# Designed miniproteins, single chains, continued (4), part 66

Each design is a single chain, and the fold is of that chain. pLDDT is the mean over its residues in the fold that is shown.

## One batch from the design tools (miniprotein)

Design m14274
Fold by ESMFold2-Fast:
Order: sequence, then C-alpha cells, then structure tokens
Structure m14274 (fold): chain A 128 residues (1-128)
Amino acid sequence: MELIARGEQAVKAGRPLEAYRLYKEALEEAKKAGDVRTVVAAIHGLLRLLPYFHLNKDERSVRFILEEALRHREDLEKVLDLSKRLNSMALRPLYENLLRESAKSVELTLTDEEVAFLTDLLLYDLKE
C-alpha cells in the first residue's frame, strides 16, 4: 500500500511525526476495506515509532500504539511468522525495557506474555 511505503520513507528521512500520520491513515483506510495485511503493516510501522514517542513523552501516541497492537494481536500472529523475528540477545532486553517503561508512563499494565509478543513484533523485519 502506498501510504505504508511513504511512512517507511518518512522514518528513513527522520520524520517520525509524518510517518505516524501516514501509518495511522493507512490503518483507518485498511480497517474500512477489511485489508488485514495493510492493518498488520500499519500497526508494525506504528510500533516501531514507539521509542520516539516514549522519549518525547507523547502519552497519547504511546497509548494509541500499544492499545492498537494488542487489539489486533490475533491478526498480527496469523499474518506475521513471528518465529522469523531477529534473534538478538542485545536488542530483546532493550525492547522489553522500552515496552515496560512506555506502558508504565501511560498507566497501562502489560502482562509478561504481552511484553514478549510486542518485543517479537519489534524484532520482526516486515518485508513487502
């Protein structure tokens, strides 16, 4: 989908706010169309922006990203082969810490299973 590709380009150009807008727009249009693959791609893109919004204390964006990822967990697990995520001993604890601190900052309680799921999603390299 064009909006997803433009979002990825915005991330590479150092424009996370533009990327967030594009992924959010792609998510809403994909939901209307029943396009599960684009919903999954948009949520993956949004989750990868979590470090930016957490560091900037944007609680609304942090909450939106985490709640949308958890709401669509079934579709994410069905579409993405998360067993193929990057097996990184260095990145895994960093992403787990990021997720726990992000959730705490917006007063959202994540289970250890939900932290593991979101960490696997962050380690997953989405290819077109």
Scores: mean pLDDT 83

Design m14275
Fold by ESMFold2-Fast:
Formats: sequence, C-alpha cells, structure tokens
Structure m14275 (fold): chain A 73 residues (1-73)
Amino acid sequence: DPLVEAAREADTDGSGRLEGAELRTFIRRVQEILGLPADGFADQELADALSQVADELRRAITEANAIVKKEKA
C-alpha cells in the first residue's frame, strides 16, 4: 500500500512519534497520495478528510513500525 509505505518512510526513526510540524508535513504528503490538493479544499472539508484519515494513519504507522523493526532484526 503506497499510503503505508509513505507512513513508514516519513517515520524514518521508527520512533512512532509525530511532532506538530512533522505531522503537518506528513499529512501534506498523504494528501498528495490521495489526490487531495490543499488549495482545492476548504478548511472544513480538509478537516473532515484528515479526521477520517487520521485513524487509518495511526494504524498504518503502528503497522509500519512493526515491519521496520522486523527488517532491522
């Protein structure tokens, strides 16, 4: 899944921690993958889309971290 791979790549350290600035940058990348242009959406619509994706992102990051740890071992 390109979304999961993007999550893994964004979390290079494998810490699983996303700071405010890093989270914003990562969300922007996810928007591009999903074909969601930031300028094309209003703040309200963007917030709704991000809220829906946030749950999947949290799960994808957790899964990606588990895979990365396996590759390291």
Scores: mean pLDDT 59

Design m14276
Fold by ESMFold2-Fast:
Structure m14276 (fold): chain A 71 residues (1-71)
Amino acid sequence: GPGGGAKSAAQAAKMAAAGDAAGAATLNYERFLSSSNPEGAELAKKGAEAGAKGDAKAAQEYSRQAFIAES
C-alpha cells in the first residue's frame, strides 16, 4: 500500500549508506514498480539506476529524497 513506500525508501537509503549499492538498487526497483506516488517512483527509479552503476552515494541521496516524497 502507499504507506509502505517510505519504509522501503528508508531501507534502501540505509543499504546504500552501508555501501550495498546492489541491495539499494533492488529495493529501489521494487519501489518504482509498486509506488503510487509519482515523485517517489521517479526518485526510486533514479536510485535504482545509481545503485545498478555502483554509485552508492547517489543511490543513498535519491533514496533519501524518495523517503521525504513518500512521507
Scores: mean pLDDT 79

Design m14277
Fold by ESMFold2-Fast:
Structure m14277 (fold): chain A 85 residues (1-85)
Amino acid sequence: SMVADARALRARMEEVASRIAEKLENGEPLDEKERRIVEGLRELEARYAPLAEEHRDDAAKGAELQARVIEEVAELLLDEPATLT
């Protein structure tokens, strides 16, 4: 089901994010994949932050942008396409 799929996706995302956060907190070096994730997250923030500000009063557009950000974050963290349809 969509709810079960979304929950499983979120759990996998949180697992990857927690692993990277623990390495950063412990001063451990990031591998190539983890470094790409951190760089990709920074790029997404730079790309979507001005769009979110431009459409801050548009609830429908805001929801659309949030869905796109979630999908792109999932793709970065899991290195696979994420569809929450």
Scores: mean pLDDT 73

Design m14278
Fold by ESMFold2-Fast:
Structure m14278 (fold): chain A 67 residues (1-67)
Amino acid sequence: MTVTVRRTVLHYGPGEPDLEVLEVLTSPTSDLDEIRRLAQQWRERYGGTTVLVEEDGLYSLRSVQGP
């Protein structure tokens, strides 16, 4: 399983501070038990929103972390 980190900077406009958002993504896997264990670890460790995605019988995780 490959883990990818994506960094995005959000600009809300004049007078608003920029917000840096980190997204952590996994490559799709057919192992639901592995992805469920990883989801629990991400929720406990990172405190961000973790979403389990199912597409074409494959499972992946996305977690969004911000300040």
Scores: mean pLDDT 72

Design m14279
Fold by ESMFold2-Fast:
Structure m14279 (fold): chain A 70 residues (1-70)
Amino acid sequence: SERGRELARRYVAAAERMAEIIKKESTDPEFIEKANELVEKAREHLDDPRATVEYASELAKIAKEIEKKK
């Protein structure tokens, strides 16, 4: 649906913002690589809000783990 695509686009935008935070705050190549991977997967699923919210959630978990390790 059109509404579903709009929602998925918003989750992709959230995923991209979380990935930028991860890349700015972390020097760990594994976290940076995982952030890029999850953003790419989210961008591949622009028509699926269920998939894109899971990728955005995983990026949020990574950002939280980086914050805890400071």
Scores: mean pLDDT 82

Design m14280
Fold by ESMFold2-Fast:
Structure m14280 (fold): chain A 70 residues (1-70)
Amino acid sequence: AISAIVRAIRRGAPRRVIVDRISQNLNVARVVADAMVDARVSQATLSNIRRNPDDPSIRAFMRSLVVARL
């Protein structure tokens, strides 16, 4: 649930904890969760990723987004 992720962010939890919460609660790969923390990925993008979490093109795009934000 998004509420668990929002609570972790608001409490100033370490990045690793936030990434783990996103991965577990949204059922997405950790690379996507990392990108969400760094890039504030849109809900439409998240919906598409949830449908095709193992799509290599989506993973490559999300990694590119994280690198561009760092």
Scores: mean pLDDT 56

Design m14281
Fold by ESMFold2-Fast:
Structure m14281 (fold): chain A 74 residues (1-74)
Amino acid sequence: KAKEMGESGNPEYIPELVPLLGSPDPEVQDEAAEALRKIAEKVGKAILPYLEPLLTSPDPRVQRAAGRAIAPVL
């Protein structure tokens, strides 16, 4: 499902990816991180307001994924 969210390029799916980024399953984490990156690449700088809550997340895995997604659009 995370793969489909990334392929859609719809930033409205970003909140649904957050629990997947914090998953104990590394494959689920990787799929969610890749989906977030694909959405960021499609949306560009307009993704910034959607990533702001993730960058302030108490979960370091969520913060890392958001930081990796934001870097290419800056």
Scores: mean pLDDT 75

Design m14282
Fold by ESMFold2-Fast:
Structure m14282 (fold): chain A 76 residues (1-76)
Amino acid sequence: SAADNAQTQITNFQNIGRGIINYLRSRGVPQSQIDQLQSRINQRIQQVQSQPADQQVDVIQQQMNDIFDDYSRILQ
């Protein structure tokens, strides 16, 4: 179902976010920047979960792109 697909993609988003945080921590990025990114990831996941199920997949793609942009800026 669309809801099952959306839940799978939300779980994947959470796993990607965890991987990004763990990687940045291993690179010695300051904890304050890691905490800020973690907060943004959590807020974006909540934003996805607040949408109707049929819109969640499209919103996940947009939110993931925003997180990758944030990640790339931290690594510069």
Scores: mean pLDDT 81

Design m14283
Fold by ESMFold2-Fast:
Structure m14283 (fold): chain A 86 residues (1-86)
Amino acid sequence: MEAEKKKAIEEGRKAGREGGRAEREGRELLAKGPEYVLRGIGLLLRGIGLGVQARILGRYEPEAGRLGAEAAREEGGESAARLAAA
């Protein structure tokens, strides 16, 4: 049980960090110019998916969702953080 909880928490933190970073990078690419639109959208979708992953982990281990949301917010991923926290 303890090892499973620790693994879920670590996966939640990782998903939150990667999701927040992807969301921030996606927004920066969209602001950079039309030639980056597809890459920016792809990163935003990645951020959303990783935020949802942290949220799913949070349903079974609340600390995983909470720390995932915190990590996403620290990376500048507002939407990923809100998804992980919900």
Scores: mean pLDDT 82

Design m14284
Fold by ESMFold2-Fast:
Structure m14284 (fold): chain A 91 residues (1-91)
Amino acid sequence: SAAEEELKKALKEFFTAADAGDLEKAKEAGKKVVEAVKKTEDLFTIESALIGLAATVAALKSAGKEELAKIAQETADEVAKILNELLEKKK
């Protein structure tokens, strides 16, 4: 879907900004990831995004990039909240 393609694009922008150490672009891309996740509603796609964000948090912490790790963690927390809300709707 268009929403899934927006999410993939936003994730790529986020990972690229994080790798480059660009705090402002990482914040912008993180917001785009959250907005795209809200539109997606595909549980597998959202779970895959969350796994990627969690791996990015671990990598950034290992690299000593604490501010980027915090942005990645905040993005992952918002994505996890959306995933949990969707899972609860099915009970």
Scores: mean pLDDT 84

Design m14285
Fold by ESMFold2-Fast:
Structure m14285 (fold): chain A 63 residues (1-63)
Amino acid sequence: MEEEVEKKIKELEELAKKAEAEGNHGLAIALRYGIQEARKLKETDPEKALEILEKAKEAYKKA
């Protein structure tokens, strides 16, 4: 579970860099906020951390 959270965090970090490079600063900030919250939860509630990361990824796909 924790390894899955870290893998997802790395994926979203790349998406945040891409959003920032494309000039979508709001989306980049939202993705980084999600990553930060997931990092805080990964040891206490890894399932919730994974849920947060998945929702952030879905938001990126909709943008």
Scores: mean pLDDT 79

Design m14286
Fold by ESMFold2-Fast:
Structure m14286 (fold): chain A 73 residues (1-73)
Amino acid sequence: AELTPEQVEANRIVVRGANRLLEAKSDEERQKVIEETRKRLAEIFGPEQAERIVKALEDAVDAQREMDKARAA
């Protein structure tokens, strides 16, 4: 089996969060998305693991932005 039902739901939450973070126009919107994503993930994995996943998500979004800058050079 590729993913458990919990992992499928977590994946959906992460993908939705990533898309919303990329579309966020302000730091306030970004923080709201981060908080909502962390809360939903905490219901599945607990607060500690949710925080780690959210940090990884932020790093991935920031890496994508750096790649976009590199492509413009």
Scores: mean pLDDT 78

Design m14287
Fold by ESMFold2-Fast:
Structure m14287 (fold): chain A 104 residues (1-104)
Amino acid sequence: MEKEELEKQLEEAKKKTEEFVKEVIENPEEYAKLIEEALKESEDEVERKALEKLLELLKDKEKAAEFVRRYSEFVLEARLKGESLSPKEQAELLAKIAEEVLKE
C-alpha cells in the first residue's frame, strides 16, 4: 500500500539526516570552507546572511546538529505536503532556523 512506501521514504530521509549531522560535526572545517566559497559567489543579501549564520553555527557542534535536524524536518514536511520551496524561500528558511538556533 502507498503508506508503506511513504514510511520507507521517511525512514530513509531520517537516516540520511542523521548521517549528514554526523558528517557535519565530524568535519566542520570542510563544511565551513564550502560555505565560505558560497559566500564569495553569492550576490543575494538574504542568502549571504543565511550563510554567515551557518558559519557561526559550525563553531558549536550541538547548535550545528540542531540546525541540520530542524532544517531537514522543515524541508521534508514541505516535500510531503507537495510544497516546492523557491531558492529565495529556502534562503529565508535557512536564515530563520539558523537565527533561532543561535539565539539559544
Scores: mean pLDDT 76

Design m14288
Fold by ESMFold2-Fast:
Structure m14288 (fold): chain A 78 residues (1-78)
Amino acid sequence: GAAARDAAFDRAVATAVAMVRKYSGGAEPAVEVRRDGDRRSAVITAGDDVRGEVRATPEAVEAVVTAGDRRLYWRIPV
């Protein structure tokens, strides 16, 4: 349901923030959260080369963290 998706989104954002902070050498991440209808997205940035993106759709929460040439992706079905 919507509550489970919102909880999964919040948890994914928290995980992405922690990863962006770690891969940026502990720089404070900037977080921008947006809503596009039934979809939510977050962009997390720290330094020049470390970025996180989290997206909630009706089917899943998806997250990507990029640090230089490294890309980490995970998906939580809802």
Scores: mean pLDDT 82

Design m14289
Fold by ESMFold2-Fast:
Structure m14289 (fold): chain A 110 residues (1-110)
Amino acid sequence: MEEIKEEIINIIKKFTDRLIELMKEAGVPQEYIDEIKKISDETIEKIKNAKTPYEILRAVQEGAEKIYKLVLEAGEKYNIPEEVLQKMLNIIDNAAIYTIMLVNKMEELE
């Protein structure tokens, strides 16, 4: 469990950093970036404290949904080009998919 938790946390950190980089390049204000970082940090803490694969999955899904909503709101408010917005959303989706795959692998080992 702990090894897979570390892999999931590393995925979240890498994808969050890439998302923040794209948002900064798109001219999104620091306020949105700070909120995304906060949601990411809270998600990581929930994963660290999770006792079951289900709790990990729930934490990641809830975090991804919150970040997805913020990215869509920023996209509308700051007129982010569709291609750039799709790249941002794809980062969130890929992070969730990789996490689900790792959680499923954890279930197969226990």
Scores: mean pLDDT 84

Design m14290
Fold by ESMFold2-Fast:
Structure m14290 (fold): chain A 58 residues (1-58)
Amino acid sequence: ADPAAVRAAIAAATGVELTDRGAALAASLLQSFGLEPAQLSDAQLRGLATMMQGLGLA
């Protein structure tokens, strides 16, 4: 997955802005599951944003 696309999807759905490291980590997680950002629901994007915030990556 493209980190820029992941950052944009999370920002659009949740208003949370990921750091460069957060976007890269989120993209790697989605790639490991064979998922694109567009395939995630708003609730799933919010969950991912919350996880990144807990890690200090948003």
Scores: mean pLDDT 83

Design m14291
Fold by ESMFold2-Fast:
Structure m14291 (fold): chain A 90 residues (1-90)
Amino acid sequence: SAVDDEFLALMEEVARALEAGKVEEAEAILARLEALLPRLSLPEVAALALKTIRNAIKLLKEGKISAEEAAGLVALALAFFANLVRIARK
């Protein structure tokens, strides 16, 4: 769906923002992702992806992981959600 595709595109934007060290931009995109949650095909799965993004941002802000590690966590959450959306469409 268009909403699922928008959610995936915004997750990719979060990963890019985190890799660039733009934490405030990543948090702004996260708020947009949270607003889409009730409109998604798999809202419960999307909620798990959002939890991963929130945790990645938190750990990065606390200096516990690198920008590259935070971006990597978001990329894994994106791949997981994308695969489940593809399975559900089939």
Scores: mean pLDDT 84

Design m14292
Fold by ESMFold2-Fast:
Structure m14292 (fold): chain A 65 residues (1-65)
Amino acid sequence: GAGGAATARGEAMRAGASEEAARRAVDYGKQGDVEAATRALMEGGLDEETARRVARGIGTASRSV
């Protein structure tokens, strides 16, 4: 839902991702593409392990009510 998307973006930004990278990651997460979300976060400044953890959270949050 909308609340899940806003929370997911905030989590990505708190982890150090740029706002644009966080937006792209949320969009990929909504599509279920965790790999693309991870890549977007890495381009936004996160290391691979942190990006994978955040992308997993985005995928889960974006499917919540």
Scores: mean pLDDT 73

Design m14293
Fold by ESMFold2-Fast:
Structure m14293 (fold): chain A 99 residues (1-99)
Amino acid sequence: SELERAQRELGLAVAEALRRAGLDEVAERVREAVERGDLLEAERIVREATERAGTLLARVLEGLPLSSLRPEELELVELGRRIVEALRELGEPLVERLK
C-alpha cells in the first residue's frame, strides 16, 4: 500500500541519517528491519536506543558527573546526542518528500 511504502521510505531515511551521524551499527539494524518489512522492529530499535540514551543524557544534564559513568554509559550519552542531531537533520528533507 501507499502508506507501507511511505513508512519504508521513512525508515530507510532514518537509517541513512543515523549512518551519516556515525551510528553505523544502529543504522544497519534499522535498515535490515525495514528491508525485511518489519517496521515495528525498526521502530522498537530506534525507540530503545533513544530512550536509554535520552535517560542517561537527562541525568547528566541534571548534574550527574561524567566521571561517575562507566565507559558503556558514556557511549550511550554520546549515542543520544548523535541521534538527536541526526533526527534534527532529517526533519526538513522528510517534510519536502511527504509534501
Scores: mean pLDDT 68

Design m14294
Fold by ESMFold2-Fast:
Structure m14294 (fold): chain A 101 residues (1-101)
Amino acid sequence: TEVRSLLAEAVVKAGEGDREEALELVKQAESLLKNPSEAQKLTIEGVRKAAEGDFDGALKLLDKALEIDPGNTTAATLGTLVVLAKQGDLETARKLAEEIK
């Protein structure tokens, strides 16, 4: 929920080219996690890759998170947002990020 919302906003900011804001949002999301699982660590690293402009690297890490935990709704939603950001469909990405709050 809160972690998911911060990471979704980070992907939108990454798509907009705002690397500094995207990385700050990733840092905020990471600070909310106590003893993150391997899937959660891969999810955070995936969004960090997106913030760095590496959308393909982001998708690979999010796919690995889903292989470990197929029920990971956060990784699945973020994967959709990364695809939208990579395609430049920032309007749809922003709408989806708002709907999952």
Scores: mean pLDDT 85

Design m14295
Fold by ESMFold2-Fast:
Structure m14295 (fold): chain A 77 residues (1-77)
Amino acid sequence: EPLRITDPESVVRAIDIVERAGPLDTSDEVIQASATLIGLAVAYATKADVGQEIIDALLKSPSPAARELGEKLREIA
């Protein structure tokens, strides 16, 4: 299942994959997850519309990093 920045489940999964990865993990899964999060960061920096469903999913995540990202994205929504 490909990770997409427009899919809230994909964004939460990408954060989970990166958080579970060790500092030396260069697997395709970690690279794909990292690329997804970079894509989301670029969307945020260029003031592109980020769907409310993605923001809601991030804010409901048990991950502090996911919640912090959700709060930053909410500031531009």
Scores: mean pLDDT 68

Design m14296
Fold by ESMFold2-Fast:
Structure m14296 (fold): chain A 65 residues (1-65)
Amino acid sequence: GSLSPEAQLSEDLARPVVREVSRRMDEITRRRETYGMSPEEEFALIERVNREAADRFRARLAALR
């Protein structure tokens, strides 16, 4: 295949994290559309989502070792 088994495993580990990020981004968008939100507040929430996602991905990788 075009991906090695190790690369496929990495994608499988990342997939739940990517899905969580997508859901949280949708939540931020809905909050902005429903209640309004400053660009600064939106950016801060997006940065938090990305940071927490990176931490979770690292934790999932560590659990495999």
Scores: mean pLDDT 77

Design m14297
Fold by ESMFold2-Fast:
Structure m14297 (fold): chain A 86 residues (1-86)
Amino acid sequence: MEERIRKIAEENEEEIRKVALDTYDRLKGVASKEQIKEAIIGEVTALLMERLQEELGRPVTKEEFDAARKIAEELANKILEEYEKK
């Protein structure tokens, strides 16, 4: 399952990056770095779950949700680190 969610993330990389950076731009200066990260994780998790549900043709399980949140956290960390380096 994790491999399938990672593939969905790769196929939607530009959309995920746009959502993450939009969230960052909306919250910078009014929220802490940790709050911004948590907001990005939530938005990316929602996107991954929506795409996974479309591919599977069924509601997602708790285990699939937990896997998507883990991947969303990894992606949020990567995007924030890349943004801070430039």
Scores: mean pLDDT 81

Design m14298
Fold by ESMFold2-Fast:
Structure m14298 (fold): chain A 103 residues (1-103)
Amino acid sequence: KEKEELKKKLEELLELAKENLDPEVVREIERAVESLKKILDEENVTTSLFVLMAEAESLRYLDPRLEKLADLLVELGLALVNKDYEKAKEYLEEMKEFIESLK
């Protein structure tokens, strides 16, 4: 139940990114969402976390304004590794608010 709710919130985040951000940035967020889903499903968690961290660095490189989003992606990944789903939901809401603020 909790994992399904988080997956839905990740899809909502991706749709919001598609509406508000450049296609290159959206592609990196798509990859980050896939890595986050793998962490949530407890599949190759360590590898998925390292890939997520690399994707976050790509976001910083593409647009310095996205540094906060990149930091939140890493924090979200770590929260999911620790099974802190409440904190994961908080980071997802903060990410959505940040993307909306870029309008």
Scores: mean pLDDT 84

Design m14299
Fold by ESMFold2-Fast:
Structure m14299 (fold): chain A 94 residues (1-94)
Amino acid sequence: IRLSPEEKAEEYRKLAEYLESTELPVPAELKARLVELLRELAELLKEGKYSKVLDVSSEILELVSTLPEELRVPLLEFLTGKITAEETIARLNA
């Protein structure tokens, strides 16, 4: 998916809002950290702080790699630009 930095920021914000409001089969601390990192990534993209974007993206990828496959696979596809936030949300609701 080819998105502008502003559009990418909005995608990360949408996913973070969904995850914050939704019960997931993961520890609450892990979910809270993922939401925090996604929101930070969205803000950094809006600010054009690309060096920090790479650092936060790496931390998100490490965290996501610890999740069950049902959550890990759609989140990794989202983070690598293969699917939209809306499609990711749909898969997490299935």
Scores: mean pLDDT 81

Design m14300
Fold by ESMFold2-Fast:
Structure m14300 (fold): chain A 99 residues (1-99)
Amino acid sequence: MSKILKELEENKEEIIKLLEEERKRSTGEAAKLLEEAIEILKKLDVSKLDPEKLEKLFEELKKAPTRVEAFELVRERMEKEDKETVAAAFGLYLYEKAK
């Protein structure tokens, strides 16, 4: 398993808890994005993810100048790309920011 998939698998429960806390503090479209990501992550088989696509999106999220721009990128990619990969990258991004 790639390093990023292993990190996601090992921290999946903590990432979900973090997203649930973020959802409680959020409203509107941000809350909806967090709810969708939480539902996806709870059902996610990490072994089915493409690690290269996950790493690319995670790096793009880390380069976003603000949290608002990161959330807008997630919203856009949820509509156009693999939702499981997008939810995983979003969870990893918020987990990294919480450290």
Scores: mean pLDDT 84

Design m14301
Fold by ESMFold2-Fast:
Structure m14301 (fold): chain A 77 residues (1-77)
Amino acid sequence: SKSDILKEFSEKVLEKINEAYDKLSPEQAEKLITEIRKDFEELKKKIENMSVEEAKQLYDEFLKRIDEKIEEAKKAE
C-alpha cells in the first residue's frame, strides 16, 4: 500500500538524516535536515493521487537527491 511505502521511505529518510549528521558539521547538518524535512512533506502531498509505482519512483529519486545534497554540502566545507 502507499502507507507501507511511506513507512519504508520515512525510515530511509531517517537513515539519510543520520548520515548527514555523521558526514557534516552540526550547523551544515541542521541546515540540510531542515530542507530535507520540508521537501519530504511537499513530496508526500504530491504523491497523494499517484499510483503506488509512481510514488515509489519519486521516493527513490528523492533519496538520490538527498545523497547529492550531502556530497555538495561536504564539498562546500
Scores: mean pLDDT 81

Design m14302
Fold by ESMFold2-Fast:
Structure m14302 (fold): chain A 78 residues (1-78)
Amino acid sequence: SLDALIAELEARLRSLGFSDEEIAHWAELLRWLSTQSKEVIEKFKKILKEEREKLDPDSPEAKALGLMVEAVERILEL
């Protein structure tokens, strides 16, 4: 379910040291994406991957973007 996916993402982002406010913004974005067309979701996934490639792969921000890509891929399977 979407709620279970969001709860899993929130827990993983918290383990990376993100604040509850930052985590809430990521969760809201994922909920918004779940209402969009498949084409919009796939385009957004591409943007997230491109943004991650610009970052140090060991950074919390790069890891967070990787988790968002994983969550977006799981939305496409719902």
Scores: mean pLDDT 85

Design m14303
Fold by ESMFold2-Fast:
Formats: sequence, structure tokens, C-alpha cells
Structure m14303 (fold): chain A 78 residues (1-78)
Amino acid sequence: SLKELIEKLVKEVEEGMSPEEFRELAEKNKSDPLAARIYYTVAELKEKYKLSAEEIKELLLATLEKKTDESFEKLLEK
């Protein structure tokens, strides 16, 4: 489920996983397009936007509160 994926991602962010490691997880999860896109988005947030682990966790949790994939689509609009 989306909730389980986000909870896993929050833990991986807390563990200090690098943008490259998130991209590797995206490639491994290509059979699940939504999961792959979320992993790529987290990698870009760390690498391009220089967000802290705390800021990324807040964005991931906010996505669960809205219970929509729309938040991920907006993160990818630019």
C-alpha cells in the first residue's frame, strides 16, 4: 500500500540513505511504476533541492494525510 511504502521511505531517509541509493531502489522497483517514481522523487529532493532528512520526511507524511498521489505529481511538475 502507499502507506507502507511511505513508512519504509521515512525509515530509509532517517538512516541517511544517499540520492544514488534511492535511485538504485527506483530501478529495482521498476515493475511498480508508482514506487519507482516516489524513489526518484526522494532522490531529486535530496540532490537537486538539498532538502534535509527531516524536510523530506515531512513531505512524505503530508502525502499520506492528503491520501492522494496528486502530491507526488506536483513534486514532479518542474
Scores: mean pLDDT 72

Design m14304
Fold by ESMFold2-Fast:
Structure m14304 (fold): chain A 66 residues (1-66)
Amino acid sequence: MSREEKKELLRNGLLAAAQLAGQSVETLLEQIANGEASSQVLSFLMKETGLSEEEIRELAKELLAE
């Protein structure tokens, strides 16, 4: 899977997580990038995307920079 494909998986997972948590995608993205995300959000994203916690954090930082 390419890096761009992983970013798209994370974007889709973030949309679902934001709806469930009642937060904006931007808020969740900042929390993940800064290591402040709840374990429930991280576990949900790992299950939805198949990505590791480390990959999710790295990709979240890249998405914030876009």
Scores: mean pLDDT 80

Design m14305
Fold by ESMFold2-Fast:
Structure m14305 (fold): chain A 108 residues (1-108)
Amino acid sequence: SFAAEALKELALLEWEARRKALGEEPVSLEEVRAFAEAQAPAAAEEIKRNPEEVLAALDELLEKAKSWPELKEVRLAILRALKAIAEGAPREEIERLLEEARRAVEKL
């Protein structure tokens, strides 16, 4: 599904951001891709089952992210994209937010 593919891309962007900003690569790109592929369908199903609970959790994380000293811009961009996916936003809006997250990672 598109939601699962978008969630997989966000997981890879978080991995790239940590590698660039912290200089750490605790898992290989292949390992994180495999993990994201396995987890993304389950995450998409959780959003369909409990959209209100997922949205409440994302809103709490977005508020907390404003005070994060590291990776703040990247994490906010990723969380905004996650929230759009959870809200069932149109594909065009989700793709726009994914592009914003990608640009945030590129600036690291």
Scores: mean pLDDT 77

Design m14306
Fold by ESMFold2-Fast:
Parts: structure tokens; sequence; C-alpha cells
Structure m14306 (fold): chain A 92 residues (1-92)
């Protein structure tokens, strides 16, 4: 994975854990822009990705078990990788 995207995911996760929703929204937009730069996204795909990322942030914030939070983080990383390879996965 690209270092910029990896670093943005780490910052997004940290903000999500803290419940800093203003930072979460900023990191979601930066992640979408970074992904779009590698793999152009339609407006519909951008909106679906935004909704999925916000749902991950909520799950990360609500999860108190470190092991389960790690699993959610891995699912998030896998989603970003899948979107970069094939953005049509967002329509599923």
Amino acid sequence: MDKEISDLISQFVSASVKGDWEKVERYIERLIEAIDKKTPLTPEQRELLRKKLLEFARQIHEETDPLKRGEINQQLVNLVKQVIEDPSVLLQ
C-alpha cells in the first residue's frame, strides 16, 4: 500500500478511537482524494466510500476489545486495497 494512504488510515483510526469526528471527516476526505488520485472514482463511488469509511469510524469508536478493533482495522485496510484495485466493489 502507498505510504501516504497507509499514514492517512493510521491517522483516521486514531481519530476514530478518540471520537474526534471533525478530524475523522477531514481524514475521510483526504483518504478519498488520495485513492481517487490512484484510481479515479465516480461521484457515486466517492459517496459510497465516504459512507463506508464513516461506518468503520463508528465501529472503531464503539469497539472496546483491542483484538476485535484490530480485526475492524484489517477490514478497513482490505476495503481500501480492494477499492484501489477495483472501485466497482463499492457498488456491492
Scores: mean pLDDT 85

Design m14307
Fold by ESMFold2-Fast:
Structure m14307 (fold): chain A 68 residues (1-68)
Amino acid sequence: SRAERLRLAEEAARLRRELLENPSYETFQRYLELLKQLDPNVDEEKVRQMVIAELEALGKEIPEEMYE
């Protein structure tokens, strides 16, 4: 239902905030899995690159696993 999709989107938004504040590969993987549940056609590589760019812009240390 739309309400279920909204709950998933809100959880993805929470994980995104956590990822940008305290970056970890585990949090990135959880975020990506929620995005895939919301849209099975999500471009995983583009999401990864966008997160890396945002972390760099914020001056955060990027987990090495995210470059692979």
Scores: mean pLDDT 84

Design m14308
Fold by ESMFold2-Fast:
Structure m14308 (fold): chain A 69 residues (1-69)
Amino acid sequence: SKEDLLSKLKAGEKVKLLDVIKEAKRTGDPTLDGLAAYVVTVKGALPEDYDKTYVTREDLQRAKAPSEP
């Protein structure tokens, strides 16, 4: 769930990008949508590799302050 993903990230755990994308699509949550878009863009992740790509707390913090190239 959205709450579970965010709680894991806040605790410093990593989560799969695929799980973030699925939950963002299901809920329309702007935080998860922004996080997924950030990670896809910055890491250049292909859809086939979303289950092998991980999201971290640092990715969440960067997505909230989008000043990175």
Scores: mean pLDDT 77

